# Ledger of designs, part 38: designed miniproteins, single chains

Each design is a single chain, and the fold is of that chain. pLDDT is the mean over its residues in the fold that is shown.

## One batch from the design tools (miniprotein)

Design m1383
Fold by ESMFold2-Fast:
Structure m1383 (fold): chain A 67 residues (1-67)
Amino acid sequence: SPEEEELRREMRLAITEALRAGKSREEALEVAREVLLKRGVPQSVVDKRVRELEEELEEEERFLASL
């Protein structure tokens, strides 16, 4: 649980930094994938986590578009 929260925090930070640097959402998600792979996370788990992050970002964009 603490390790999962730390990993999630690292992924979120990497995405935030990539987006702030002007990278696309797709490029930011690739940075998150690299973080997971570098930590030895299995491919199936990486795919699931990246998909979850992509869905979260899409929901945030949709919410902002509704304002």
Scores: mean pLDDT 77

Design m1384
Fold by ESMFold2-Fast:
Structure m1384 (fold): chain A 86 residues (1-86)
Amino acid sequence: MKRISDRELDLNVVLLALATYRAAFKSAGKEREAEIASKGIDLVLKLAEQGKYDEAIEYGRKLLDALNAGDFETAEKIVEEAEKKV
C-alpha cells in the first residue's frame, strides 16, 4: 500500500513553495512572475481536483525548478502547456 500521507505531503509542499514564490514576487513588484506562480497554483489545484495527484505534483515540481532557476520563459511555457490539458 502506497502511503496516502506521502502523496498529500508532496502536494502540500509543492503548493506551499509556489505560494511562497508568488508572495516573494508580489513583494518585489514582479507582477509577471507572480502571475506565473499564481497560474501554477490554480493548475496544480485543478489537476488534484480531477484526481490527477501524481500529474499535479510532477507539474508543480517542474514549474518550481524553472522558477528556482530564474527561467521565467520556460516557467511560462510550462503553465501554457498545462492550461491546454485542463
Scores: mean pLDDT 81

Design m1385
Fold by ESMFold2-Fast:
Parts: C-alpha cells; structure tokens; sequence
Structure m1385 (fold): chain A 65 residues (1-65)
C-alpha cells in the first residue's frame, strides 16, 4: 500500500511535468495508466516512464486504452 501511494505521487508529478492528462487506477495491486493525449510520442513517453517507476518500486504497471 505505501509503495503504491508513493508510485501514484511520482506518476502524477511526472504527468504534470510532461503536460499530459493521465488517469490512474489501482486494481489487484496493479497500477493502471490511461493517457488522454493526441500526441502519440507523448503517450509512449508517459507509458515508458510509468513502467520505469513501477519497476523501480517493484510494482506492476500496465497501460489501459
């Protein structure tokens, strides 16, 4: 729980820094990320960063369309 909260804070800060709209949900210990942006490169970059944060904290992250 503590790690998930920290991951969500980092993900929200990163999304704000990148200027993208992102929705986060936690389901069965997995952080689900949905990016609402028309820029494909920004979306891919946001996905990669989310996966990286999850890996660093030992949490599962997946992108939801």
Amino acid sequence: MEKIKKALELLEEEARRMGVKVEFRVRDGVIEVRVHDDDVLKTVAAYIRAIGIGFELGLSVRVVP
Scores: mean pLDDT 76

Design m1386
Fold by ESMFold2-Fast:
Structure m1386 (fold): chain A 63 residues (1-63)
Amino acid sequence: EPTPSSVPSIEEAALDAAIDRAVETEKARYGLSDEEVAELRERMRTTVAATLDDRGVTVVAAP
């Protein structure tokens, strides 16, 4: 797998899986409702995407 050393990338599927796991952990920890989980998931996804963009990390569609 040729990985560019100067421009790191992450697969969207991997990013979504990580966010989903984090949201499920928060739901179990704080007893969030399904609506709160959906809102948190969207907020986390937006924040992470902005952070990755700011750091020069490219989110690529899998496969």
Scores: mean pLDDT 75

Design m1387
Fold by ESMFold2-Fast:
Structure m1387 (fold): chain A 55 residues (1-55)
Amino acid sequence: LKELLVEIGAAELRKAGASEEEVERVRREMLEMAKQGASIEELAKFIREKVEEVE
């Protein structure tokens, strides 16, 4: 489930206009957060914040 959320987040960032470098950076950050025990809500909040930053 967390892995699926990371992939959804990457897709949303691309739709928002993020560069591939930004998408890979954020994807790596999300995977690291998940490995360190971040909740689904924490990952979802992080994705929303990053998508809003890109516009």
Scores: mean pLDDT 78

Design m1388
Fold by ESMFold2-Fast:
Parts: structure tokens; C-alpha cells; sequence
Structure m1388 (fold): chain A 58 residues (1-58)
């Protein structure tokens, strides 16, 4: 339970950092921006899975 909550907090922080990094990335760096957006999507999927595990562990 604590491990899942810790993982959720870590993912939330990583998502926030990625959003800031995407915003800081200039439009002319299209490849890098696309890569960051893909990484953000992957983290959001992982967060959803952790939320399900927390809900089913109650």
C-alpha cells in the first residue's frame, strides 16, 4: 500500500516536470517535443494503473 502511494507521488512529480519541460522546449525542436509528449503519455498510463491497484488493494 505505502509502496503504491509512493510510486503514485513519484509519477505525479515526473508528470509535472515533463509538462514544464515540454513548455520550455522551443517549437523548432519538434522531435524533442514529440518525444517528451510520448513520455508524458506513458507516465499518465502508468499513473492510471497505479490508481487501479490502490483502489483494488483497499
Amino acid sequence: LQALEEEKTKLEQEIEELKQKIEATPDNAKEEKARLKAELRDKEIQLGLVDIKIATSA
Scores: mean pLDDT 80

Design m1389
Fold by ESMFold2-Fast:
Structure m1389 (fold): chain A 68 residues (1-68)
Amino acid sequence: SEVEEVRKKALENIPEVVETHNIEEEILRKGIEKGYEEAVKKKAKPEEVGDLITLSILEEIEKAREEK
């Protein structure tokens, strides 16, 4: 599945994003998984999956700030 492939690539890029943007690995992983689930529920096209993953990562970052 092309949607599954986008999710796998996002997960593989976690170490690079952590190093570059100083975002916790757990937050990135949660955002990627949530974005993937939203894409599946919405029946998103493969090209839309990346945007949904990015949005979900931003939402998880905001939640982490609110719990502080």
Scores: mean pLDDT 74

Design m1390
Fold by ESMFold2-Fast:
Structure m1390 (fold): chain A 93 residues (1-93)
Amino acid sequence: SANEKAEEAIKLAEQAKELAKQGKVEEALKLLDKALDLLEEAKKEGAEKEKVIEAAEAIVEAAMEVLKSAETLEQIKRAIAIALRAIGIELDV
């Protein structure tokens, strides 16, 4: 269901946050890309507003954690892009 996609996005974002805390930035970014895709699908398929907001906020929090551990400008840009897309989805709810 659409809500299940939003819940999966939250789980992937939480996993990405923990990987980022461990310095595993590339692995964290890959999980965040998947979480963002699931969030976009969940919103498109009519997931509950509260679930979309919760997933977007989880992705933003994980992206902020990635920024603390990012070592390259490319990693920083990718984390910012993910956070901005998630914020855009939340604001359009």
Scores: mean pLDDT 90

Design m1392
Fold by ESMFold2-Fast:
Structure m1392 (fold): chain A 68 residues (1-68)
Amino acid sequence: MQEELKKREEYRKEGIEKFIPDLLKKARFVHPEFADFLEAELKAYRDNRPLSVYIDELIKKYEEEAKK
């Protein structure tokens, strides 16, 4: 069961990676913060790193923007 769940997650990631770039282009025009999140998720997948690393970078970016 665990191995089957892992394979399904891998297939979902591949499907989502093709879907996310198109969604990201559209999201950029209506909700830039959501687009930043989608971009972080895509980077985490490609780099095979935890999503939390990219979310921490986004939080830092938003904190710097808030200081202006």
Scores: mean pLDDT 69

Design m1393
Fold by ESMFold2-Fast:
Structure m1393 (fold): chain A 55 residues (1-55)
Amino acid sequence: SKEEEIEKIKKLLEENVAELERRIAQSTDPVEQLLYRRMLEETKKLAEKKIEEIK
């Protein structure tokens, strides 16, 4: 169902966000931190777009 697909994407997003936030916190390189932050924002936008398409 649409609800199950949305829930699956939300769970995957939560896992990816947690992993990227952990990498940002553990990184000592400002450029590496910036790249992870950009990945984080892009990942959130992709998940949001996909959820809207399913709705």
Scores: mean pLDDT 87

Design m1394
Fold by ESMFold2-Fast:
Structure m1394 (fold): chain A 101 residues (1-101)
Amino acid sequence: AAAPTITRLEVEPLGSAKPGEDITVTVTVGGSQPATVTVKLLDENGNVLDEASAQVAAGGTATFTLKAPEKPGKYFLEVTVTNADGSTTSVTLEIYVGKEL
């Protein structure tokens, strides 16, 4: 396949983060090419609140730590994997900050 694949995606804490808590994102990429993994934390209006990137080898794993916003609410994690040839894949996850309702 020309597009990169994500073979593992883990987010901690599970369920919801507390305001100001560290959010850990672990991404394992598939395929035979080196890739760049970019993780963005977005608010409901698409504003980037935090961002991290790492280069990984073919089949490699990157771990990112982002900070949960102080304001409780619904946020989005956007994970983008870009292969050395410029092909991309992305996944967006909903996350919650504050108490589970």
Scores: mean pLDDT 81

Design m1395
Fold by ESMFold2-Fast:
Structure m1395 (fold): chain A 55 residues (1-55)
Amino acid sequence: SPLEEEYRRLVEELLRVQDEIRANADDPERVRALVAEQQRLLEELQRVVEQIRAS
């Protein structure tokens, strides 16, 4: 399913962003950019989950 594939991809990207936030905890500029990307990914993941559950 295209939606399941998108869900898997988004989860993997979120895990990588979380890892990068931890690795760059002492770099506030980098952390701010990564947190913004994490918020965007979480919003997209929520939309995909809602679409899957509506089927």
Scores: mean pLDDT 86

Design m1396
Fold by ESMFold2-Fast:
Structure m1396 (fold): chain A 66 residues (1-66)
Amino acid sequence: MTYRVTLTGSVEQQIGTVLRLIGTPGVEVEPIGERTYRVTFHGSDADAAALVAQLRADPDVKVEPL
C-alpha cells in the first residue's frame, strides 16, 4: 500500500514522525514535496494498517491513499 503523508506541527514532531517511518521495517519513505512524503509498505497488511491508524490519530499528520 502507498500513502501520501503530509506533516504539519512542530519541527520536533515532524522529525519524530519521519524517524519512526524510516525506522519501521518494510517501509520506504520518499520526499515528494515540502513536508510531504510518499510512504510505501512492504510487509504484512496488518502492520501497515496499524501504523497508518497511529499516524491518522495525530492531528498534525495527514495520511491519504495514493
Scores: mean pLDDT 80

Design m1397
Fold by ESMFold2-Fast:
Structure m1397 (fold): chain A 67 residues (1-67)
Amino acid sequence: SAAAEAAKRALESLGFKVSDRDAEIIAQLALSGASPEEIATAVHILTGRKISRAQAEEILRAVRAAA
């Protein structure tokens, strides 16, 4: 989906490697109204790496703009 592709591109721009499945999970959370804190938690669980609130907000903006 366009939203999943946007999530993947946003994460790759931040230096993260994610599978298409992980990008789909993040995109679905964003489209379901997840907070920046929830996105940051999901990224940490899926990638093993932490992101800032500002980085989570950038991911949310990218996904919602593509939907």
Scores: mean pLDDT 86

Design m1398
Fold by ESMFold2-Fast:
Structure m1398 (fold): chain A 57 residues (1-57)
Amino acid sequence: SKEEIEKEIKELVEKIRKLGREYLNAMDTDPERAAELRKEIDKLTEKLNSLVKEYEK
């Protein structure tokens, strides 16, 4: 349902925000961790874009 998709979008946005904060903290001290966080953020952002398209149907 649209309500379930909306909830998943909200949860993904919150998760991306938390990972983005961790990424900023890791950038100068742990470049490998920062790279892993960047990949995870990119993956979640792609999923978010797919869910937004599904929500608009």
Scores: mean pLDDT 84

Design m1399
Fold by ESMFold2-Fast:
Structure m1399 (fold): chain A 71 residues (1-71)
Amino acid sequence: EEEEIEKELEELKKKLPELTDEEVEELKKAAKEEKIEPEIAKRIMTLILEKLKPKMTPEELAAAQKKIEEV
């Protein structure tokens, strides 16, 4: 379980530079899924936010930050 989560996290880091706004939303959905532990989901979402901050809309940024804190 943890090993698989770490593997997905590594793949996310690899793709981060290429991610678009739409891909960010898909990644947020995957992180929000309960199969990913809350702590790891928070970390993934924070990493995405930091890297894609300039590409995200103000509403997406606010929503993502709220979701991260809620998790």
Scores: mean pLDDT 60

Design m1400
Fold by ESMFold2-Fast:
Structure m1400 (fold): chain A 81 residues (1-81)
Amino acid sequence: TPELIEKMKESLEEAKEKLEELAKRLFEVVEKAKDSPDYVELATRAVGAIMRALALAAEGDVEGAVKVLEEEIRRLEEKVK
């Protein structure tokens, strides 16, 4: 039904906003490590996490996508300390 399609679009927009926010936070943490000898490795891992999250979101696993980004943010924050 058209109503169900519209609700799906709204859910996708909310998911997109949340994923964009988390991706932004992830890159902000990476930038804090820019002077680290591990910077290239950390940046590469961040891109990998984003790619995994996008793949999960494309399969409809938005919760899994959010968790992947949140876990990588936590991991990188521990490395930047």
Scores: mean pLDDT 78

Design m1401
Fold by ESMFold2-Fast:
Structure m1401 (fold): chain A 99 residues (1-99)
Amino acid sequence: KQEEIKAILNEASNQVRNGKKAAEAIKEVLQKYFHYEGTGDLDAIMKEVESQFSGPKLEIVQAIRAVAVQNERYAEGKVKLPVIEQVQKYWEQELAKFA
């Protein structure tokens, strides 16, 4: 399951790096891996997820949001690549407890 979590985070990163907005990348990843249909902006999606998800699933979705948002900031020139790599490594390590 740790490999699956890493794959999910990598897919979110790749979607944003390929030109998707963080909200769209999160919607696609949630549909593919959690069979959840998100609607609206990022804040609306996260509010719904926080109401419906708990435990490990919620922590994984919070990690997906963090990774997607930081990749969008990188695409906008607001952060450097090592910051994105650090954020992804941090969440891979935090979520290892659920692997």
Scores: mean pLDDT 76

Design m1403
Fold by ESMFold2-Fast:
Structure m1403 (fold): chain A 76 residues (1-76)
Amino acid sequence: SNIEKLKKLAEAYEKISKDAEDTAKRVEALGQQRAAQEPDGASVLATYQATADRLRENAKKWKEKAESYKKEIESL
């Protein structure tokens, strides 16, 4: 059914959003660890933070997509 298809899409987007958030946290932790060991720690940290920020932006968009599908189901 269309409802089941939309539900699976919402669940899939929620999953990739959560996975991206979890990856962003791991990237930040790795960045902190690497920055502490490098002569140019600030530059290293900034590079990892930029990657984490991009992952969080994507996660937010995917979460909004999941919410959009949930709203569509509610309107049926």
Scores: mean pLDDT 88

Design m1404
Fold by ESMFold2-Fast:
Structure m1404 (fold): chain A 68 residues (1-68)
Amino acid sequence: MRKETLREGGDLLIKKGKEAEKQKNYKLSAQYYRKAAEFYREVGDTEKADIALQKSEEAEKKAEELEK
């Protein structure tokens, strides 16, 4: 079903976000986590969406620290 495809997309974006974090590319990581949160919201998985959004915010803060 379409919802399962969106959930798989969200899971893939979380994986890409973690890969970007390992490379210390926190801006890219934050973008992937934000997109994952949108996919989870469309599926109605509010808890996973909230977790992905928190990861995105944390990555944004790390990117900001590196620019100082």
Scores: mean pLDDT 80

Design m1405
Fold by ESMFold2-Fast:
Structure m1405 (fold): chain A 60 residues (1-60)
Amino acid sequence: MLSAEELLARVAEGDEEARRALRERARRVARGVGEVLGLDEELERRWAEMLFDAELAVAR
């Protein structure tokens, strides 16, 4: 398993596979939060998108 730091570094280099892994990770985190907070499916999906976009914004 790559650390979040290593994944972000690879995404910054333009690694398409790293981008896919980061998106998958964001979806898993959003699902976990959704289960705990009782979010509906639409709100959970929106959370996943927001997390992915936020992580891409900090990639260098």
Scores: mean pLDDT 72

Design m1406
Fold by ESMFold2-Fast:
Structure m1406 (fold): chain A 68 residues (1-68)
Amino acid sequence: SMELEEKARELAKEIKEAYEAGDYEKASELIREIRSLGFSTEEIAELLKEVGVDPEELDRRGVRAVLA
C-alpha cells in the first residue's frame, strides 16, 4: 500500500532525528512501529539507508533494527 509506504518513510525520518539526537530508545520504538506495519527487516534497512541512517550503527547501539 502506498499509504503504508508513506507512513514508513515518515517514521524513518523520525528515526533519523532520534538517531542524530542520540535517542536510541525512541529509535527502537519507531522501528517497532514500522515492523507493525508489515515491513520486513530488509525493507526497514533500505528505508533507513534512504534517510541516511546506517542500520549496523543502530544495532551496535542496542537498537535491534535489522541485524538482530
Scores: mean pLDDT 77

Design m1407
Fold by ESMFold2-Fast:
Structure m1407 (fold): chain A 65 residues (1-65)
Amino acid sequence: MEEVEKLVEEARKALAAGDADRTIQLARKIYELGHKKLSYELLAEAYRVAGQDDAAEEYRKIAEQ
């Protein structure tokens, strides 16, 4: 539990800094820990920060499934 909480905090800091690549790396680690919905939500935000609105919308939809 503490490991995923730390990864989420790091991902939120990366998003605030505009670091989409770092957020994607952290989201993938969160996914491997079994938190798939949270990972897809972070991927959607990362792609939005990267200016890839179509990819961001697709991951947002996947997170809501």
Scores: mean pLDDT 82

Design m1408
Fold by ESMFold2-Fast:
Structure m1408 (fold): chain A 91 residues (1-91)
Amino acid sequence: MDEIREQLLASMSPEERALYARRVELLKEMGERFTKLRNKAIEQGNEELLKKIDELYREFLAGLYRATTPEQLDALRAEFEKKLDEIEKEL
């Protein structure tokens, strides 16, 4: 995996590489928040909330890979932080 990652990064333009790094950073930060909320829903046996979190995560991933600029990634973060705040209120 590391070799493939290094080869992929080496084949990218500087702009593509910067965007890739931003996606990885955002995925890590938001992924941690999704994991915490998902684990809480599992702990509570809240199947409805778990389904909602899983659907939201799929939407986030789709938006993450659809984004072609850093500004779009920043907007995506703000949107999903708000959506996750609403889910957290339901816990």
Scores: mean pLDDT 81

Design m1409
Fold by ESMFold2-Fast:
Formats: sequence, structure tokens, C-alpha cells
Structure m1409 (fold): chain A 85 residues (1-85)
Amino acid sequence: SEAERRERVRRVAERLREELARFLERYRRMSEEEKEELAKEAGISLEELEEAVRRLEEYRRRLEELLARGDLDGILALAAELAAA
């Protein structure tokens, strides 16, 4: 059913939005030393980590806008964009 598919997409998108918000809130509360250690453990520079976090903040905003509009097709397009990156 298309209605069941749309409900599943919405639920997954809402969970992703909440998880992204929690991660970004936690990241903002991290000290410089904790951020440097996270980057080191990930095998990237602090600059690369900051860029990745900025990208996640942009995706969260886009996801919230799409959810607010009920644009489930837009959510699927955003997911495809992320999968292609």
C-alpha cells in the first residue's frame, strides 16, 4: 500500500531528524579536546570533522523543512542524494 509506504518513510525520517538533532546538540556541547579526539578516532582532521558536522546541520534543516511540508517524495530524494555521496 502506498499509504503504508508513506507512513514508513515519515517514521524513518522523523527518527533520523531526532537522532541528527541529538548528535548535533551533543557535538555543540563537546570541548575542543573532545572534538580533536573524535576526529583522531575517525582518522580525519578536525577541519574535515567540522565540515562533516556542517553538512549534517544542513541536511537536518532540509529534512525538517521537508517533514514540515509533508514532502515525502522530497525526503526520498534527499536520502538518494546522501546515498550517492
Scores: mean pLDDT 83

Design m1410
Fold by ESMFold2-Fast:
Order: sequence, then C-alpha cells, then structure tokens
Structure m1410 (fold): chain A 61 residues (1-61)
Amino acid sequence: SEADLTAFFQEAFARADAGEPIEEILAKVREFLKSQGLPEDEVELIVRGIEAILRRRRAAA
C-alpha cells in the first residue's frame, strides 16, 4: 500500500542518516519494490531517484 511504501522509505532515509552504506540501502529498496510487483525498468528509475536524494542528504549532513 501507499502507507507501507511511505513507511519503508522513511526507514531507508533514517538508515542513511545513521551512516549505513547507500549501496546497501539501495539494494533493500530494489528488493522491496520488486516484491511490490513493479516492472524492472520502473524499479531502476525509482532507485536512481532515491539514490540522488540519499547522496544529497548525505552531503548536507
């Protein structure tokens, strides 16, 4: 659901803020999105968007 998706991303951002490697967080994001039944191309587009956000957030911290 949208609520579950939102909660997952909030947790992913919190883990990034805690200093976890971005590539490991992105691997978990890929697994989650695939489990939701999203097409592979859409998963990669979303993952790249999340990566950009996480890297910007990390650079600002």
Scores: mean pLDDT 80

Design m1411
Fold by ESMFold2-Fast:
Structure m1411 (fold): chain A 60 residues (1-60)
Amino acid sequence: MEEREEAIRATAEALRAIGDALQAGLEAGDRKAMDERLAEVSKEMVAKIKALEAEIEARR
């Protein structure tokens, strides 16, 4: 029904998971592995955000 709210929730969950993984990686001193993973996930997140922005613009 409210696909937009579900997409926003999924995005927030993914961002939280990224934050948690970053914190764990920092504590382990594995910054390079975190940077590579973050770049991959960030691209996916940016694509999702852009899709949401396009939907918001469509409602205008």
Scores: mean pLDDT 70

Design m1412
Fold by ESMFold2-Fast:
Structure m1412 (fold): chain A 83 residues (1-83)
Amino acid sequence: MTDLEFIKRSLEIMREKLKDLTPEELLAAVRNFLKSLVDNGYITEEEAEELLAFIEELSKRKTPQEVLDEFYRRLLEILEKRA
């Protein structure tokens, strides 16, 4: 399995598990996941900060499921560009 395939699979699992969370729990899970990706060298701190800011803004207007779907989509774009 490539690093990108592993991350895609992890995101799919996370998306299914996180869909029923509160907005606060979802944001905390996103922060922790992004930190893990930075710590493992998959994305930069700058990419993580930009993505987190986008998701925090989106969470004001969207359901947790919609926020998670956009997070998944945006993160895959970053990972595919970097892979």
Scores: mean pLDDT 75

Design m1413
Fold by ESMFold2-Fast:
Structure m1413 (fold): chain A 80 residues (1-80)
Amino acid sequence: MSLLDEARELIARAQRLVTERPDLSPELQVKLAQAVAELNDLIAEYERARAAGRPVSELEKKLKEAIDTLREMIAEAERE
């Protein structure tokens, strides 16, 4: 699975979690929405850089960090 595929899967999972768990705290819902928005922006930037033949190593690091952060937030929400 590519980093982009993993990122998109986590975004879908986070969006589904917010929809299926209206009992989640408003603060956690806002944090999840923010993390999803940031990851979407990084995906768009990565795809533009790759299409332009620009270096992507720093963007890959940021994507991995954002993926890990969102994964942790999803795990926290699922424990509630």
Scores: mean pLDDT 82

Design m1414
Fold by ESMFold2-Fast:
Structure m1414 (fold): chain A 80 residues (1-80)
Amino acid sequence: MTPAEQTARALAEAVANAAERDHELGLRVADAVADSFSAWTKEEILAGYQVAEERAAASSPRAAEALRHLADRLRENYAA
């Protein structure tokens, strides 16, 4: 597993855990994570997107919504 994948998995886990506690907190953590990717490489952004989508498929509806929000924001950053 690459360092980028390890970081992406840790951040996706943080978003999922936040969303399980509080839906609004999950969305805010997802936004903060996505904003941090503005300084990241293309490879790191892609790893973040893929891990967020993978984790969302295996998560509760609440966590999946926050992870999908993260994935959408990362896709937007990648396109910019």
Scores: mean pLDDT 78

Design m1415
Fold by ESMFold2-Fast:
Structure m1415 (fold): chain A 60 residues (1-60)
Amino acid sequence: MSKEEARKRLEKWFARLSTLADPAAVEKLRELALKYIDEGETDYLEAIEKAAEELSKAAP
């Protein structure tokens, strides 16, 4: 799976989530997930999990 494909899948996932959650929190999660994809993570779900873990450690 390519980085571009992972980014497109991530964008679709967040578009759906943005109707259900606080936009500011969703945006922070999206920024971190995109960072992980840029660093070499090609699985968009794994990128989201890494982003969520980082956010939980920043605000325990």
Scores: mean pLDDT 73

Design m1416
Fold by ESMFold2-Fast:
Structure m1416 (fold): chain A 71 residues (1-71)
Amino acid sequence: DLSNKNITIIKEGMFDNLTDLTELNLSNNNIFLIEKGAFKNLTKLETLDLSNNNIKIIPEGVFDNLKNLKK
């Protein structure tokens, strides 16, 4: 759980060692930017919460490797 942490940028490589992660809560931060490749290794991720942020820039394909993400 990474909610309410005052995160502003999700950097490339930030989650590289979290390959078995199934849930990621990034809600209620001040996220403005997600870098290309930030989520590349989260192939098992089923839930991603980006609510209550101020995201202005999303790179093309940043979510492409999230193959198990539930709708």
Scores: mean pLDDT 76

Design m1417
Fold by ESMFold2-Fast:
Structure m1417 (fold): chain A 67 residues (1-67)
Amino acid sequence: MKAEELIRKGKEALAQGKPDEAVKYFEEAVKIDPNNAEAYRLLAEAYRMLGQDDKAKEWEKKIKEIE
């Protein structure tokens, strides 16, 4: 599965109110394409929805490293 497909599935999970599932898809996407700023942004958003602000900040820091 390509990173693009994983991002699509993660977005579908977010639309269904399943941020836990979305996190899994976005984490796999960043493993495949570690330069994908969109995947890091979506990971941070999903972690915030889960109330995990520390994890969200970690992924936001990664965005600055690749932009």
Scores: mean pLDDT 81

Design m1418
Fold by ESMFold2-Fast:
Structure m1418 (fold): chain A 87 residues (1-87)
Amino acid sequence: SAEQEAVIRALEGMRAVARSQDLTPEQLAEVLAAIDEAIARARAGASAEEIAAWLRERAEASTDPRVREFLLEMARAVRLVATRVRA
């Protein structure tokens, strides 16, 4: 769907953002793993709302505040993209 494609493109964009951020190798690995799983969920038919909710749950489970902040930003981006596609 257009929403699925837009969500996947947004998540791929977040890979580039993550790589441009001042993250440690461990923080970057955790963020990239979350992006990979989010994309896999989108490809499996998860909605933008389900992906955003999962990213928020993942952020709450993270012990790293920089990773938590990035995952919450990804959740916001996914929701924003879905809203724009539906407009």
Scores: mean pLDDT 86

Design m1419
Fold by ESMFold2-Fast:
Structure m1419 (fold): chain A 59 residues (1-59)
Amino acid sequence: SAPRAVDLALPRRPPEEVRDAVGAILTAGAAALEAGEPWEDAVARVEAALAELRRRAAA
């Protein structure tokens, strides 16, 4: 995962599975905030999960 800015960009019209996965990742981020994680850490967790989702989609 060399490019950071472009790779993190969400598609304009994602397919159903990606949309569901993104929703689950955002929900997990919200749960991390409730557990006491600061916003920046929760965002980093979401970004890491989105990067992993992209990696799996490429495999």
Scores: mean pLDDT 68

Design m1420
Fold by ESMFold2-Fast:
Order: sequence, then C-alpha cells, then structure tokens
Structure m1420 (fold): chain A 65 residues (1-65)
Amino acid sequence: SSLTPEQKELLESMARAVAPLVRAGRLSVEQAVAGVLAAAKAEFPDAEFGEEVREFIREALARVL
C-alpha cells in the first residue's frame, strides 16, 4: 500500500464522518468515496492517489456502515 499511516487515519476518519449521509440515502457509496478522495487530495496536494486509494476508502466506509 502506498498510503502512510497518517493518510490511512485521515481517510478512515473522513469515511466515519460521511457514513451517516450514506445511511440516510443523501449520498451513494460512490459519491461518498469521491468526496473523501477529493478532501484527501486537498489535504495532501503533493500525493498521487491511484485506484488502490478508492478501494481503501470503500473498504473503510463499509466497516463503519
């Protein structure tokens, strides 16, 4: 995994923050994944996030849904 422990912690925290919106039907899982990824890119602008990061976010979100 190309993700640092700090990046993983932030992604998991953001997944927990958006989970209530997914449960309420206000966001789809894919919209939540896209939003978390966009926020992470803003926080780590020099990081290059590949497909594995979307998968990590989806798995993190699934654990808290």
Scores: mean pLDDT 81

Design m1421
Fold by ESMFold2-Fast:
Structure m1421 (fold): chain A 68 residues (1-68)
Amino acid sequence: SPLEKKIEELKKRIEENPNDAEAWEELGYLYLHLEKFEEAIEYFEKALELDPNNELSRTLLETLKAVK
């Protein structure tokens, strides 16, 4: 599927460059779309660790952590 291909591409980018904050953020969005909230949180936390000024990742993490 197109989503599987994109996930594989992003994981390959991270293997080549673990500091690719954009790739971590995109994985977070894809896993959020798949309703895999725990994995999405992990990916957004990693993206924010690498880029602390990323307002979108910060806002999404706050929203996801507020979901019960």
Scores: mean pLDDT 82

